# Designed miniproteins, single chains, continued (5), part 85

Each design is a single chain, and the fold is of that chain. pLDDT is the mean over its residues in the fold that is shown.

## One batch from the design tools (miniprotein)

Design m18959
Fold by ESMFold2-Fast:
Structure m18959 (fold): chain A 109 residues (1-109)
Amino acid sequence: MLPEEEKKEFEELIKKAIEMLKTGEEEALRLVADGLFGYIATIKDEEYRKEAIELLAKALAKEPELAEKFLETVKELKDLILERFDLSEEKFEETFKELEELIKKYIEE
C-alpha cells in the first residue's frame, strides 16, 4: 500500500505528466510513456505497483484521447522500455494489460 504522503506525490507526478501530454508535443508523449510506464512496471512491491497503475488509469480515463495515444506509444516503445528498465516481456505485458483494462473500466464509469 502506498503511504498517504507517497500517494500524494505520485498523484502530483501523474498530474504533471498529463499536462505534458496535453501540450501535443510528440517528444513529451514519448518521454512520459517511456519514463512513467517503465517506472511503474519496475515497482517491486505488488500492492504499490497496483495502486500506481490505478492512479495512472484514473487520470488517463479523464482524457480518453490522450489515454489511447499513451497506450499506443507505450506499445511502440516496448523494446526500448524493456532494455532501459531491464524489464521482462512478461512484466511489461502484465502491467500493460492491467493499465489498459483499468482505463477502460474508468471510462465506462
Scores: mean pLDDT 80

Design m18960
Fold by ESMFold2-Fast:
Structure m18960 (fold): chain A 59 residues (1-59)
Amino acid sequence: SKEEAKEEIRKLFLEYYKKTGDIYKAGVLSMMEAMKRYGDVLSAEEIGRIVLEKANEIE
């Protein structure tokens, strides 16, 4: 479902952030992987918004 895809994209961003320690690199890598996995369910714009929103939650 779209809701499951959104949650998985948020987790994907956090996984890349843990691996890279860089918000920008995590954003790029999570966007690319999310497009590959969920491009049929969510648009590029929707995926980009989810990644950006999650990145902005990092303190």
Scores: mean pLDDT 84

Design m18961
Fold by ESMFold2-Fast:
Structure m18961 (fold): chain A 91 residues (1-91)
Amino acid sequence: SAKEKVDKLLEEAEREIRELGEKYAKLAETMSEEERKKLKIEFLREVKRIVERTIKRIEEEAGETEYGKEMIALLREYLARIDAKIAELEA
């Protein structure tokens, strides 16, 4: 079903983000406060790329479905929050 396809794409994205977060957390352990801030910005930019790719894949596979449109809307809200956090950290 369209829901199964979308849910699989969301699960893949969540796993990739989780694994990335674990990698960045480990790198941060030996870093200064300024280096950790730069690393956090890099992490958020990589998360943004994963989310943008996931939106495109959902649009291609289930963009016409109500569930696909709903999940795309939620992911776009998540992108806005990521952009806001990057801007906050760069200030």
Scores: mean pLDDT 89

Design m18962
Fold by ESMFold2-Fast:
Structure m18962 (fold): chain A 58 residues (1-58)
Amino acid sequence: EKAEIAKEIRDLIDKAGLSNKEAAELVGVSQSTVTRALNRESSLSTMKELLERLRKAL
């Protein structure tokens, strides 16, 4: 499940033409938060919240 969420986060950022830093700024989190989620280093809850914020912002 973490791998699927990480893939969706990556796909959304890539399709929007944003860097990880720009995506983080857009949703009001740190760049390290985005990087940890993409590396599946975050909890499932944190990753789902990041994905939802990105979907709403993009």
Scores: mean pLDDT 80

Design m18963
Fold by ESMFold2-Fast:
Structure m18963 (fold): chain A 82 residues (1-82)
Amino acid sequence: MEQLKQRARKGLMDKLIRFNLEFNELAKELGLSEDYLKAYANTADMEIIKLKNGGYLILPKRFNFSDEFVEELKKKVEEKLK
């Protein structure tokens, strides 16, 4: 049971990392402002979090991710955006 949950968690984490890297790349290429990104997130029913490196983390509000999961995802996305 726990091993299966860990594998599912890793798969979801890897997909969300990819999604967020593509989102940040697109935002940078299009020169999108913070205000525009916040407006987009609200329209798409997504949560947006500002990252320490100036990037953003975007997540679907409906999934109710744990604080631990969100912190791990933030660190991994921040590391890969360098």
Scores: mean pLDDT 77

Design m18964
Fold by ESMFold2-Fast:
Structure m18964 (fold): chain A 78 residues (1-78)
Amino acid sequence: TATASATFKAGEPAARVAAFLRQHGVSVPDLAADTTVADFANYLSTNPELRAQGVTVEPKTIYGEVPDDTEITITVPV
């Protein structure tokens, strides 16, 4: 099975992640304009439908507030 991955910074707008997911056929709800990639990564961990579509997020570590430049990688099947 082929996959596509993209890496984002935690402080970036989550709209960038949503665009990447939609480009690869993943259904994603509209996000508030102030939602960050870190916020969206937390949302992915609680959304069973996105996980069922094969969406994964790294790192999975939760350590409170993350620096805005923390790298978060999103992977989807293609």
Scores: mean pLDDT 74

Design m18965
Fold by ESMFold2-Fast:
Structure m18965 (fold): chain A 80 residues (1-80)
Amino acid sequence: MEVTFTLPDGTVVTKEVESVDEFLEFFREVLREAGASDLEIGIQEGLLRIVAGVLKLAGKSEEEILEELAKLAQKLVESL
């Protein structure tokens, strides 16, 4: 799945990800590039892991989980 983030400075970054773990790795890198602290990254990643876990329990596919995480993560990036 292609994932695109728009950073607070207007920079657009895109990466192809195949799993939730690859998505979270890309998200961490994007937050570091945006200047987020290790604490902010930890809190935001933790939130996304909880959401992914709930969606897995609800029987969502990996692709459906990635789509929901991408939507939530973009809002988190915008809050930096």
Scores: mean pLDDT 83

Design m18966
Fold by ESMFold2-Fast:
Structure m18966 (fold): chain A 81 residues (1-81)
Amino acid sequence: EKAKEIILKILKELGIGVKSIEEKREGNVLTLTLTLEKVPSPEQVDEILERLSKELKDIAESIGVIPDPANKKLTIRILLK
């Protein structure tokens, strides 16, 4: 719950427009599949990962950010502690 709120806050602060969010939780793995207004640049993807790693360090064991430019999607996968 708190992880999703932090993620959405960071995306908003970085000016990333989100059209829809699909949330899936399997045990300790939280997966958010975001459909975006625009394809994020590689620099924006790196900045998202850096900000998430810093803000979620106390609740996340690992964080993955996987762009899908062809579909304007971004998958954020978190292994929770």
Scores: mean pLDDT 83

Design m18967
Fold by ESMFold2-Fast:
Structure m18967 (fold): chain A 92 residues (1-92)
Amino acid sequence: SSKDLGDEAVRKLKEGDIDEAQKLLAKSVKSSTDSKVAIDNVQRAVDVFVSRGDYDSGIKVAMSALNSAENPDTIAGLIGQILRLIGLQLDA
């Protein structure tokens, strides 16, 4: 399921395998029929970097997921996440 792909992506990020995590998030974003699940999966991955104060990596991961998004609701949600991350980085 798309949720399982998101869970695996978060695990790979915590293990330091950023390339595999980005591939799993891209698959999640493309295969998800539920925009909320796709958006949540990317947010959970971003939160790994936010917890470390690494907003640059969080933005890059979210932008990579956005490049794979085809559903308009998913695109809108991911743009919102990226704008929020940029705001947090500017406040840091």
Scores: mean pLDDT 83

Design m18968
Fold by ESMFold2-Fast:
Structure m18968 (fold): chain A 82 residues (1-82)
Amino acid sequence: MKPIELKEESELTPEQIAEDRKAYEEFVKLQEEIDKLLKNPASEETRKKLQELVKKYNEVLDKIRSIDLFRRLAEEARRRAE
């Protein structure tokens, strides 16, 4: 996984904030898809899909720069998993 540095929203440009919001939406969708796969019986296809989704999940996390947005996405993802 790539190292990331999180910053307050006030330290980001409006364009970076917009990009972080898109990454947040992408992250939430990926988390929902991972949770859906985990509820299905394990198969070779399911394992391959899970690996691909986890890879994308980590790539999206690397794009997020705002600590506030990162905190929000983590809370939302956990809430949806419940």
Scores: mean pLDDT 67

Design m18969
Fold by ESMFold2-Fast:
Structure m18969 (fold): chain A 63 residues (1-63)
Amino acid sequence: MKLTPEQKKKVEELRKKLQTDKFSDEEIIKALEENNWDVDKAAKKLIEKDIEEGIELIKKGVS
């Protein structure tokens, strides 16, 4: 994927904000793209997705 310097900066800002290596570059870029490159909205979306996935695993009896 060919990113602009501004888009690359937003990817780095989102990674720093999340403070985790859990998400791939592709997942971060997709979240940013779906949220008009708004780092705050993308961070919220990824955190919500992670929480929902964790809850589903607990409901299935998997830890």
Scores: mean pLDDT 73

Design m18970
Fold by ESMFold2-Fast:
Structure m18970 (fold): chain A 57 residues (1-57)
Amino acid sequence: MEIPEELVELMVRRAGSGEALLEALRNDEIPAALRALLQPGDPARPELLKRVEALTP
């Protein structure tokens, strides 16, 4: 599944930083705001991790 760049940017903004979002995803601890956008068990989770990594330095 392909995640739009606009959605990834919105998610990073909601988390306050890309690094915080990336760590939360790696530890399976998604910020509450992002859980509302990405349902549990969503097959987009692995691709979301890749997209967030691309946005963080």
Scores: mean pLDDT 57

Design m18971
Fold by ESMFold2-Fast:
Structure m18971 (fold): chain A 102 residues (1-102)
Amino acid sequence: MEKKVEELKEEIKKRIEENMEKSKTPEEKKKEILKVLEEFFRLLRERMPSDKALYLVLKAYREALTEEEFRELAREMGFSEEEIEEIFESMRKVAEELEAKL
């Protein structure tokens, strides 16, 4: 799984960056990115725990977007400010656990 997951996270990052360049407006960029995130999250969660799948998708997303753009999109997806902070903290812990396994 991990070998394929490493390739997938790089592909997610690349596709998010490409979609940002292709879209004309911030709203269009957010919509395109949301579609990519939904697709890869669905794919990953079929083969791994949801927290790890979310971590990989959000890690690639954060590398393609600014902190503010990420927060705005997360709020539009229904996340509260507290939930966004919880997600960041959870991703940190999951990242440390995954790094320890490497």
Scores: mean pLDDT 63

Design m18972
Fold by ESMFold2-Fast:
Structure m18972 (fold): chain A 56 residues (1-56)
Amino acid sequence: SLEEEIDEAMGRMGVSVARSSPNPSADELRRLGELFRRQGLERASRILFEEADKLE
């Protein structure tokens, strides 16, 4: 559900970030988290950072 929520948020923002890799790198997730933070999506940003930490 959290992943689904993130995908929907990305779509609404017009960010064409396809999860092309089944295992995205932690760095990639952190970049997305920073982008979401700048857009004011603090919850989605936090979730992305948590997922990045989980991978690292």
Scores: mean pLDDT 67

Design m18973
Fold by ESMFold2-Fast:
Structure m18973 (fold): chain A 68 residues (1-68)
Amino acid sequence: GDVEKAVQDIVAEAIERIKAGEDVEKVVEDAKKRLIDTLISLGLPEDEAEGIGEGVGNYIRREAEKLK
């Protein structure tokens, strides 16, 4: 679905940015903001979009720890 594709695309881009040497917390902040904005544009309620964004941000942080 559109939500799953948005999450996959933003996660893939965030992981590539981290692998390229960008600051993890900056990448997570940017990814969360872009995902929340995208989900709201797809018609999700703001609270639900924020919850998904937080979960995805935490996922990106955990994946970044595995790259150390």
Scores: mean pLDDT 85

Design m18974
Fold by ESMFold2-Fast:
Structure m18974 (fold): chain A 82 residues (1-82)
Amino acid sequence: MPVYAEVRITNHATGEVGEGRGVGTEKGLVALGTSTETGARLSAVAEVPASEVEAGRVFEATTGSEETEKSGPGTVEVLSVR
Protein backbone atom coordinates (compact mmCIF):
# COMPACT_ATOMS: atom_id res chain seq x y z
CA MET A 1 0.00 0.00 0.00
CA PRO A 2 1.52 3.38 -0.94
CA VAL A 3 2.47 5.74 1.91
CA TYR A 4 1.95 9.49 1.46
CA ALA A 5 4.27 11.91 3.24
CA GLU A 6 5.06 15.59 3.63
CA VAL A 7 8.82 15.93 3.09
CA ARG A 8 11.79 18.28 3.15
CA ILE A 9 14.34 17.80 0.36
CA THR A 10 17.95 18.98 0.72
CA ASN A 11 20.37 18.97 -2.24
CA HIS A 12 23.90 18.69 -0.81
CA ALA A 13 25.62 19.86 -4.04
CA THR A 14 23.69 23.16 -4.26
CA GLY A 15 22.51 23.58 -0.65
CA GLU A 16 18.93 23.97 -1.95
CA VAL A 17 16.16 23.13 0.51
CA GLY A 18 12.53 22.61 -0.44
CA GLU A 19 9.35 21.20 0.98
CA GLY A 20 6.81 19.02 -0.79
CA ARG A 21 5.29 15.58 -0.89
CA GLY A 22 6.53 12.05 -1.28
CA VAL A 23 5.06 8.65 -2.08
CA GLY A 24 6.57 5.49 -0.62
CA THR A 25 6.09 2.28 -2.62
CA GLU A 26 7.94 -1.03 -3.12
CA LYS A 27 10.19 0.92 -5.53
CA GLY A 28 11.22 3.41 -2.81
CA LEU A 29 10.35 6.95 -1.78
CA VAL A 30 9.81 9.44 -4.63
CA ALA A 31 9.40 13.09 -3.62
CA LEU A 32 8.70 16.39 -5.35
CA GLY A 33 9.00 19.81 -3.75
CA THR A 34 9.66 23.49 -4.33
CA SER A 35 12.87 25.27 -3.33
CA THR A 36 12.23 27.82 -0.57
CA GLU A 37 14.99 30.07 -1.98
CA THR A 38 14.58 29.85 -5.78
CA GLY A 39 11.02 28.53 -6.26
CA ALA A 40 12.48 25.84 -8.54
CA ARG A 41 11.14 22.29 -8.47
CA LEU A 42 13.16 19.77 -6.50
CA SER A 43 12.99 15.99 -6.74
CA ALA A 44 14.32 13.19 -4.56
CA VAL A 45 14.44 9.40 -4.88
CA ALA A 46 15.42 7.28 -1.88
CA GLU A 47 15.83 3.50 -2.13
CA VAL A 48 13.90 2.75 1.09
CA PRO A 49 10.88 0.48 1.64
CA ALA A 50 7.49 2.12 2.23
CA SER A 51 7.38 0.51 5.72
CA GLU A 52 10.33 2.73 6.80
CA VAL A 53 8.62 5.99 5.71
CA GLU A 54 7.80 7.44 9.15
CA ALA A 55 7.69 10.99 10.55
CA GLY A 56 11.13 12.17 11.71
CA ARG A 57 13.12 9.79 9.46
CA VAL A 58 15.85 11.21 7.21
CA PHE A 59 16.98 9.19 4.18
CA GLU A 60 19.87 9.54 1.77
CA ALA A 61 18.50 10.37 -1.67
CA THR A 62 19.43 11.23 -5.22
CA THR A 63 18.14 14.78 -5.64
CA GLY A 64 17.45 16.91 -8.70
CA SER A 65 16.76 20.58 -9.32
CA GLU A 66 14.83 22.14 -12.22
CA GLU A 67 16.85 25.37 -11.79
CA THR A 68 20.28 23.70 -12.19
CA GLU A 69 19.22 20.53 -14.09
CA LYS A 70 21.83 18.67 -12.00
CA SER A 71 21.28 15.51 -10.00
CA GLY A 72 23.34 14.73 -6.95
CA PRO A 73 23.41 13.46 -3.38
CA GLY A 74 21.00 14.84 -0.83
CA THR A 75 18.48 13.89 1.79
CA VAL A 76 14.75 13.51 2.15
CA GLU A 77 13.30 14.13 5.63
CA VAL A 78 9.81 12.85 6.43
CA LEU A 79 7.89 15.62 8.21
CA SER A 80 4.55 13.76 8.48
CA VAL A 81 2.76 10.70 7.10
CA ARG A 82 -0.89 10.46 6.05
Scores: mean pLDDT 78

Design m18975
Fold by ESMFold2-Fast:
Structure m18975 (fold): chain A 87 residues (1-87)
Amino acid sequence: SMVFDPADTIDQIIARAAAHFQRHGSMSYAEARGFLRALGFSDAQIDAAIAAVDTDGDGYLDADEFIQVIRALGRYALARRFAAMYS
């Protein structure tokens, strides 16, 4: 389980997501939902965005797919910041 402190900033949350991809190469849908909920998205928005990006149904996202999910959620500036932290 991924539990975020209520005091965590958006930048701290995305830095933790970037560190996860650097360590593991991929993120499960459950883990991605945890990060996206911490960023303030509803479960309905998250599920719709994952479905829009998911073509394989393998239950995992790589970093590029996670960036696409954030873009699908309409947060293009946040997707750009995450990509910079992941690089």
Scores: mean pLDDT 77

Design m18976
Fold by ESMFold2-Fast:
Structure m18976 (fold): chain A 91 residues (1-91)
Amino acid sequence: MKKVLVISEDDPVTIAVGKAIADAFASRGAEVEFVVVPSAEEVRRLHEEKRDEYDLTIGLARIGDKVEIRTTLRENGEVREWEEVVPLSEL
């Protein structure tokens, strides 16, 4: 079973997006943990600390009118990391 960690900054938009992502993975049979932290810096710190313990780690932080989504995927001994910045108008 896939283990997923979703980390959101304590912001209404990132919480809403993070919950939607968490619910989507849970509906597909993943073991999902959803955590809210006080700041974007804590999102990044917790992501770096925990990314080795989960198959998928997703961090969400608000940067002005945009949401930064950082993802680490661990599959078959390989690590893939990518970052997306999504305008609030597209969420």
Scores: mean pLDDT 83

Design m18977
Fold by ESMFold2-Fast:
Structure m18977 (fold): chain A 78 residues (1-78)
Amino acid sequence: SLQQQSQQHRQLGLQFRSQGNFVQSGNHFRTSGRIHRQLGNRQQAIQHFNQSIQSFDQGGDFMSSSDVGVDILDLVMQ
């Protein structure tokens, strides 16, 4: 299910972050956020997107961090 896939990506995001692999962490949190957005779970999507931004910033991937910021704006401006 999409809920199981989202949980798996969240767990992978946490795992990669603990290993210092912040870019892979950011990608997994972003995917989890996108799945929550598709399911209409707005608050969970925002929380996971914020985790993604934090990981990308720690990894120095500011372009991906900025892209995730746009994902959040799309949810807030609706």
Scores: mean pLDDT 89

Design m18978
Fold by ESMFold2-Fast:
Structure m18978 (fold): chain A 64 residues (1-64)
Amino acid sequence: DELKKKRIEAAENVRKLLKEHPMPEYEQRLAERAADELKNGITLEDSERRRPEEIALVKEEKAK
């Protein structure tokens, strides 16, 4: 359960950083969802695979 504890800590740390350091809403929402999935045991790689449309949207907005 060491990895599980680290994932929970990482997710909470990301949420704390989002509150302390504001960023564009679309990036904040993507990061919050990634943190939530980390806490629930879904890997970052699996999360990115499940949200290609959200990632594509963020990339498109950044490119413009």
Scores: mean pLDDT 63

Design m18979
Fold by ESMFold2-Fast:
Structure m18979 (fold): chain A 107 residues (1-107)
Amino acid sequence: SEEAVARAMALIPQARELLPDHLSEETKEELAIAIATVAAFLGRDRVTEHDVKLALLVHKSNGVNISALTNDPRAQLIAEAYQVVRENRHLPPEERIRAALDFLSKL
């Protein structure tokens, strides 16, 4: 829904502030969009440090099974959103969020 897209857009700055400074700008943007999208998908109005820890686990686990690393189902949602966000890097953030939300709704 457009309300979920708007909520995710509003959460991006909060997600960015909680992400480590050593990440590249591209990685920070992609992870922030993925975190914000999952938070909005779950009907949440804020990003937590725990959400960021799960996102960093997803980023570090390229090629490693997420379900073997954590029992938190949000990690899989973040992994799915992160993939869609990266596949749509040519689109503006609102469209990347929309694509990720559409994908998550079909899981």
Scores: mean pLDDT 85

Design m18980
Fold by ESMFold2-Fast:
Structure m18980 (fold): chain A 86 residues (1-86)
Amino acid sequence: SRDEVIEELAKLARELRKEGKTPREIREKLIELVEKSEAFTDEEKRLIKRGLDALERLLEHHPDLTPEEVASMVRLIVRRAVERSG
């Protein structure tokens, strides 16, 4: 389901942040999972990728953001994209 993929994306973001991956690496890995997923439409994928671009910039300016906060931001980005397309 879409909710399962949203939680998978949030979990991946948390794990990558915990491992000290760069903002760019986190964005690239999340986009890879989004593009491989059949849970989202092409329009939803476009909106999610736009949100993840904004997240990369935010992480570059806020190195203090916790893995849990990053996971919550990813959930919000994906849910907003789904709401705006539906």
Scores: mean pLDDT 87

Design m18981
Fold by ESMFold2-Fast:
Structure m18981 (fold): chain A 63 residues (1-63)
Amino acid sequence: MKLKVTIRVLEDEKKKKYIVTIKVLDENNNLVGELVREFKSLEEAEEAIPELVKELIEKVKKE
């Protein structure tokens, strides 16, 4: 199964937080996995992203 992963990091400068959105799409562009997380710093977001992507992909493939 071919999967596409889209990662978006949105900086909210007014609230000083970072919103990470990870979406997993199948080969037909159907949304098969999504998560949204908020972080207080870009460094925390960057450190968390690889594990979050891995967990989401593993969950999608297991189902």
Scores: mean pLDDT 79

Design m18982
Fold by ESMFold2-Fast:
Structure m18982 (fold): chain A 63 residues (1-63)
Amino acid sequence: MEKNRRLGLIYEQAGLEAEARGDLKSAIRHYRKGIEYLAPDPSAAELVEKLKARLAELERQLA
């Protein structure tokens, strides 16, 4: 659980950096991985919902 939480936070940071560069496809991939690692942790539920909302918005922009 703790290792997965750390990895999830790393992927969140990577997604934010990709968005800052305008690389929306990389941002989507990073946010998906972040959600995968954070989803089993109930204490990360708010962050998971935030990442899901951001992911949906980015996917909508590319669709």
Scores: mean pLDDT 82

Design m18983
Fold by ESMFold2-Fast:
Order: sequence, then C-alpha cells, then structure tokens
Structure m18983 (fold): chain A 68 residues (1-68)
Amino acid sequence: MDERVQRGLELAKQAQKAYDAGNYEEAVKLLDEQEALGNERDYDLYAKALEGLGEHEKAEEVRREAAA
C-alpha cells in the first residue's frame, strides 16, 4: 500500500477509538490529519464527532459534502 494510505487508515482507526471513548475533540483532530495527508476522511464519523462537540452547523456542512 501507499505509505500515505496506510497512515490514513491508522489515523481513521485511532479516530474511531477516540470517538468510542467519548473523546470527540481527539477524533476530529485525527480525522483532520487524515484529510491533510490527501486521504478521503470518514465524513460520517467526522460529522458525529462534531455533533458531540456541539458544532451542529459544521456537522450539517460535512454531511452535505458527503451526500454530494
């Protein structure tokens, strides 16, 4: 696999664990790092983490981007 793809998968796995632990801020940070590597982020997980932080408007924007 491409090194960036492999790192992106690790970041996604870590973000899922952070979300499951209720650490929404860490989940958002890890998913932002995944996108910065040029990988497609997990938009569903990203939106859910934003909702956990109370950032409902940003979560709606992310869902619209994912649905396009």
Scores: mean pLDDT 77

Design m18984
Fold by ESMFold2-Fast:
Structure m18984 (fold): chain A 109 residues (1-109)
Amino acid sequence: LFDEARAALAAGDVDRAIALIREITEEALRLIKEGRVEEAKEIALQLFDLGIEAYQAGNGPVATEAILGVVRILVELGVDEKEALRIYELFLEGRFDEARRLLEELLAK
C-alpha cells in the first residue's frame, strides 16, 4: 500500500493517494484491535514520513490526510487526543523534526 500511495503521489493522482492513505490508516487500526501494536506503530511512522514527502511535493491535501491518519492511530493506541493533535499542529507549523520526535516519544509509551 505505501509503494502504491507513493506512486499515486508521484503521478499527481491526489484522490487515489488519499484513498490509499485511508486504507493504510484502517489497516493500522485493525492491527491494534488484533493486539499487533508494534506493526501499527511502524505504520504510523511510515505514514508520518509519507506526509512529509507529500508536503515537500507541494501536495497539501495528501500530507494532511497522512498526518490525520497518524493522529487516529495514536488515539486508538490510547494516546490522549490533545497530545496526538499536537503532532498535527507542529506539522502545520513546518516543525517536522519536533513533530517526528514527539511521535517517537508517544509511540514509545
Scores: mean pLDDT 86

Design m18985
Fold by ESMFold2-Fast:
Structure m18985 (fold): chain A 100 residues (1-100)
Amino acid sequence: KLEEIVKKIKEELKKEMEELKKKIKENEKTDPKKAEAYKKQLEEYEKLLKVLEGEGEETARAALLAAAYLSYKYLEEGREEKAEEFWEIAEEVLEYLKEL
């Protein structure tokens, strides 16, 4: 159960990281402050991805945080259905953590 959730979260994080890399390159000369903000967000996603390569409680906590971040991001983008999907994933991980 957790393995499938982690796999899905990792795939979405990798997509978002590739999008951030494009935004960094696009803004690096024209808007350095915005590029810097994207670089910091990319670093946070890289840290989460590294923990998600592990297992156990720490990986489950990272999955909860990542799912919540993705849900919030999709909500900000007006992608309500996808935001709801990742919020439900976050709730499922939280229930898993309560049983540990």
Scores: mean pLDDT 82

Design m18986
Fold by ESMFold2-Fast:
Structure m18986 (fold): chain A 58 residues (1-58)
Amino acid sequence: MLRASPALVAYLSERFSLSPAAVRNLIERSRSVAELADALDLDEAQRRELTAAIRRLE
């Protein structure tokens, strides 16, 4: 299950130019990396970047 950690919120806020509040809301509504990527409307390359970033933040 995805957690709205400060590191993940900061990464997504900067990378996708979203507010920290918007990012936290999206993470809390998403049960998986795939659902988060769908909510962010990411392309294939951005989905791979997101997956790699989350693995690095573990």
Scores: mean pLDDT 76

Design m18987
Fold by ESMFold2-Fast:
Structure m18987 (fold): chain A 96 residues (1-96)
Amino acid sequence: MEEIIEGLQALIDQVTDPELQAALRKALEEMKKLSEEIQREFANDLSVLVNLARGKPADAEIDLRGSGLAELLGKDKMTFREAVDALIEKYKEKEK
C-alpha cells in the first residue's frame, strides 16, 4: 500500500488546479483511514480521477462512463470536485 500511496501523491502533485489538488489530497488522507481491504479499491478509483484531473480545473465536468465510475457514483457526469467528494463518501460508506 505505501508504494501505491507514494504513486498517488506524485500524480496529485502534477494536478495544476490548487482547489482540485487539495480535494485529491483530502481523498488520499481519507483513504489512509480505511481498512487495507478497501484501500486498494479506493486507490484504483482515485488513480482514475487523478489521471483525468491532469490539466483540468475543479469545476470541469467529466464523463464518468468512460472511467468506470458512473456505476459507483450513480451519475454519468459531474464536476471533478463533486466526483472527489462523492468517491470519499462512497468508500466511507463501504467501511461499515
Scores: mean pLDDT 78

Design m18988
Fold by ESMFold2-Fast:
Structure m18988 (fold): chain A 98 residues (1-98)
Amino acid sequence: MDEKQREELEKAVKLIKEKEVLVESEVTADGKSTVKFYVDGELVAEVSGPADHPGNLTAKGTISYDKEGVLVIKDLEVTEITADNKTTTTKVNNYKAS
């Protein structure tokens, strides 16, 4: 993990404290590493990759609520370094929880 990725991980940790966002990393029986984002007990985003690189996942974004109190994630970017040392960035814009 480079310094830039570490900084983005630290921002995610701060987001957990400020927005009650829980980020969990787990390895499934299929050998996949999964990072799941929970807000108020609901799964709002999930990124899966190889189990060998769970520590190489970083996330940044803005979490807000719309005028109806529905959770909205704006400009969420999840970056993963895969086993072949390729970087994959997934962008989730305007994700709404049901």
Scores: mean pLDDT 54

Design m18989
Fold by ESMFold2-Fast:
Structure m18989 (fold): chain A 94 residues (1-94)
Amino acid sequence: SKLEEIRKKAIEVLKRAAELFGLPQEKVDEYIKKLNSDDIDEQIEALREALRDLGRKLAENPVPGTGGQGEASDIIAELSELLNEFEKLRKERT
């Protein structure tokens, strides 16, 4: 299903984001657990919270190294696009 595809992509991108930004594994596991739920509202909330955490991390602690800032911006953009896809599916349900 479309929901299953975007969920798998969200988990993949979130794991990459966690490694790059240095998110605690416990926090990442919490987001993944919510994304694996059958509740689209929980999935949307997980992505919103993750994006807020990543945005704060990027502002307060820039990713070091060549291309790090570009990769961080790309990951945030990918998660934002996935959030929009989840929100679109929620509207189609209503």
Scores: mean pLDDT 77

Design m18990
Fold by ESMFold2-Fast:
Structure m18990 (fold): chain A 61 residues (1-61)
Amino acid sequence: SAAERARLERQIEILEQLLKDAEAQGNQEMSQKVQTLIEAYRARLAGDEEKAAELRAKLAG
């Protein structure tokens, strides 16, 4: 839905700001996790369920 798409886009914007903050703090672990999460949300937004699943698995360990 349009509302779901808008929500995902807003979440990505928030995560991009968190990524900048983590990078500024030198927190490599947090930066990597946030980058992976952003990519997972982008994959969902694009309808790429396989890529989204792979990225979620990467976050889970």
Scores: mean pLDDT 83

Design m18991
Fold by ESMFold2-Fast:
Structure m18991 (fold): chain A 84 residues (1-84)
Amino acid sequence: MEKLKELKEIADTLKAFIDLAIDAGLNPSAEKEAQLQAQGAVIVPKILELLKEKYGKLPESHEEFVKRTLELLKELEEEVKKLE
């Protein structure tokens, strides 16, 4: 089945979102904030679902959400690398 393709798509989307968030943090602007909101509306629900599945509960703080999301990205990238 298309497991590698699905994992790669998730990892690529999550990485793009994180890269945008980092860039917005370094160079804050209303335009970048709008882009983060648009991408976040698509990716954040999926991240929350994956985090709930992995840890059995949703993150209790914004800091926990950020840390767990970065950990999730690293795990997805390693899984994609192993399958390629």
Scores: mean pLDDT 73

Design m18992
Fold by ESMFold2-Fast:
Structure m18992 (fold): chain A 61 residues (1-61)
Amino acid sequence: DSIELLRTKLEHRRVKEVDALRAQLEAEGKSPAEIDAEVARKTAELTAQMDAELARHQASL
């Protein structure tokens, strides 16, 4: 199913972007608290984007 394929793709994108952000913040010498706060913010943002893309894709079927 195209929706399941899209969901898998968006989940992989979310994981990669969160991991990249964490690595960047660690390289910048951010504190664990700052990293956790930024990761939480980015995770919420990406989750909202995923939900919007899935809804948009379903509306296009």
Scores: mean pLDDT 81

Design m18993
Fold by ESMFold2-Fast:
Structure m18993 (fold): chain A 86 residues (1-86)
Amino acid sequence: SMSTRGLRVTTRNRQDSRTTGRQIRQIAQDSGAEATTRIISDTEIFVSLSAPSDDTIQQIQQRISQLPTTQSVQTLTDPQEIGQIM
């Protein structure tokens, strides 16, 4: 059974969003997890995380929040937004 989490990540601009999306996928890969990213605006990325444990997802979310280009990280709770990435 896989643990999953959807995130909204905000950045300053589209270049930071592209860079952050790549870094999120790398962080997930380094942690033995899978990440799908979708840029939904110049300053917003939706992220789907999938890992064998919730602890791994929590560690990845913390690393994402510490990226220099990350302004905020929120868990997706809206079913419509969850449906866009998960």
Scores: mean pLDDT 89

Design m18994
Fold by ESMFold2-Fast:
Structure m18994 (fold): chain A 59 residues (1-59)
Amino acid sequence: TSAEELVNAGREAEKKKDYLSAAQYYLTLVTRHPDSPYYDEAVEKAQEMGKKARELFPD
């Protein structure tokens, strides 16, 4: 799975409001592709999506 595939999968999950899946895709990009041009976006989005997922599932 390429960084481009992961960022696109994350963006599609966001559009569906699947914040947990979106966070997982962005976190995978951050850990597997730290030198990609999408790294900064993925770091910000992983934090944002993780926060939104926590709001929906507070436990």
Scores: mean pLDDT 78

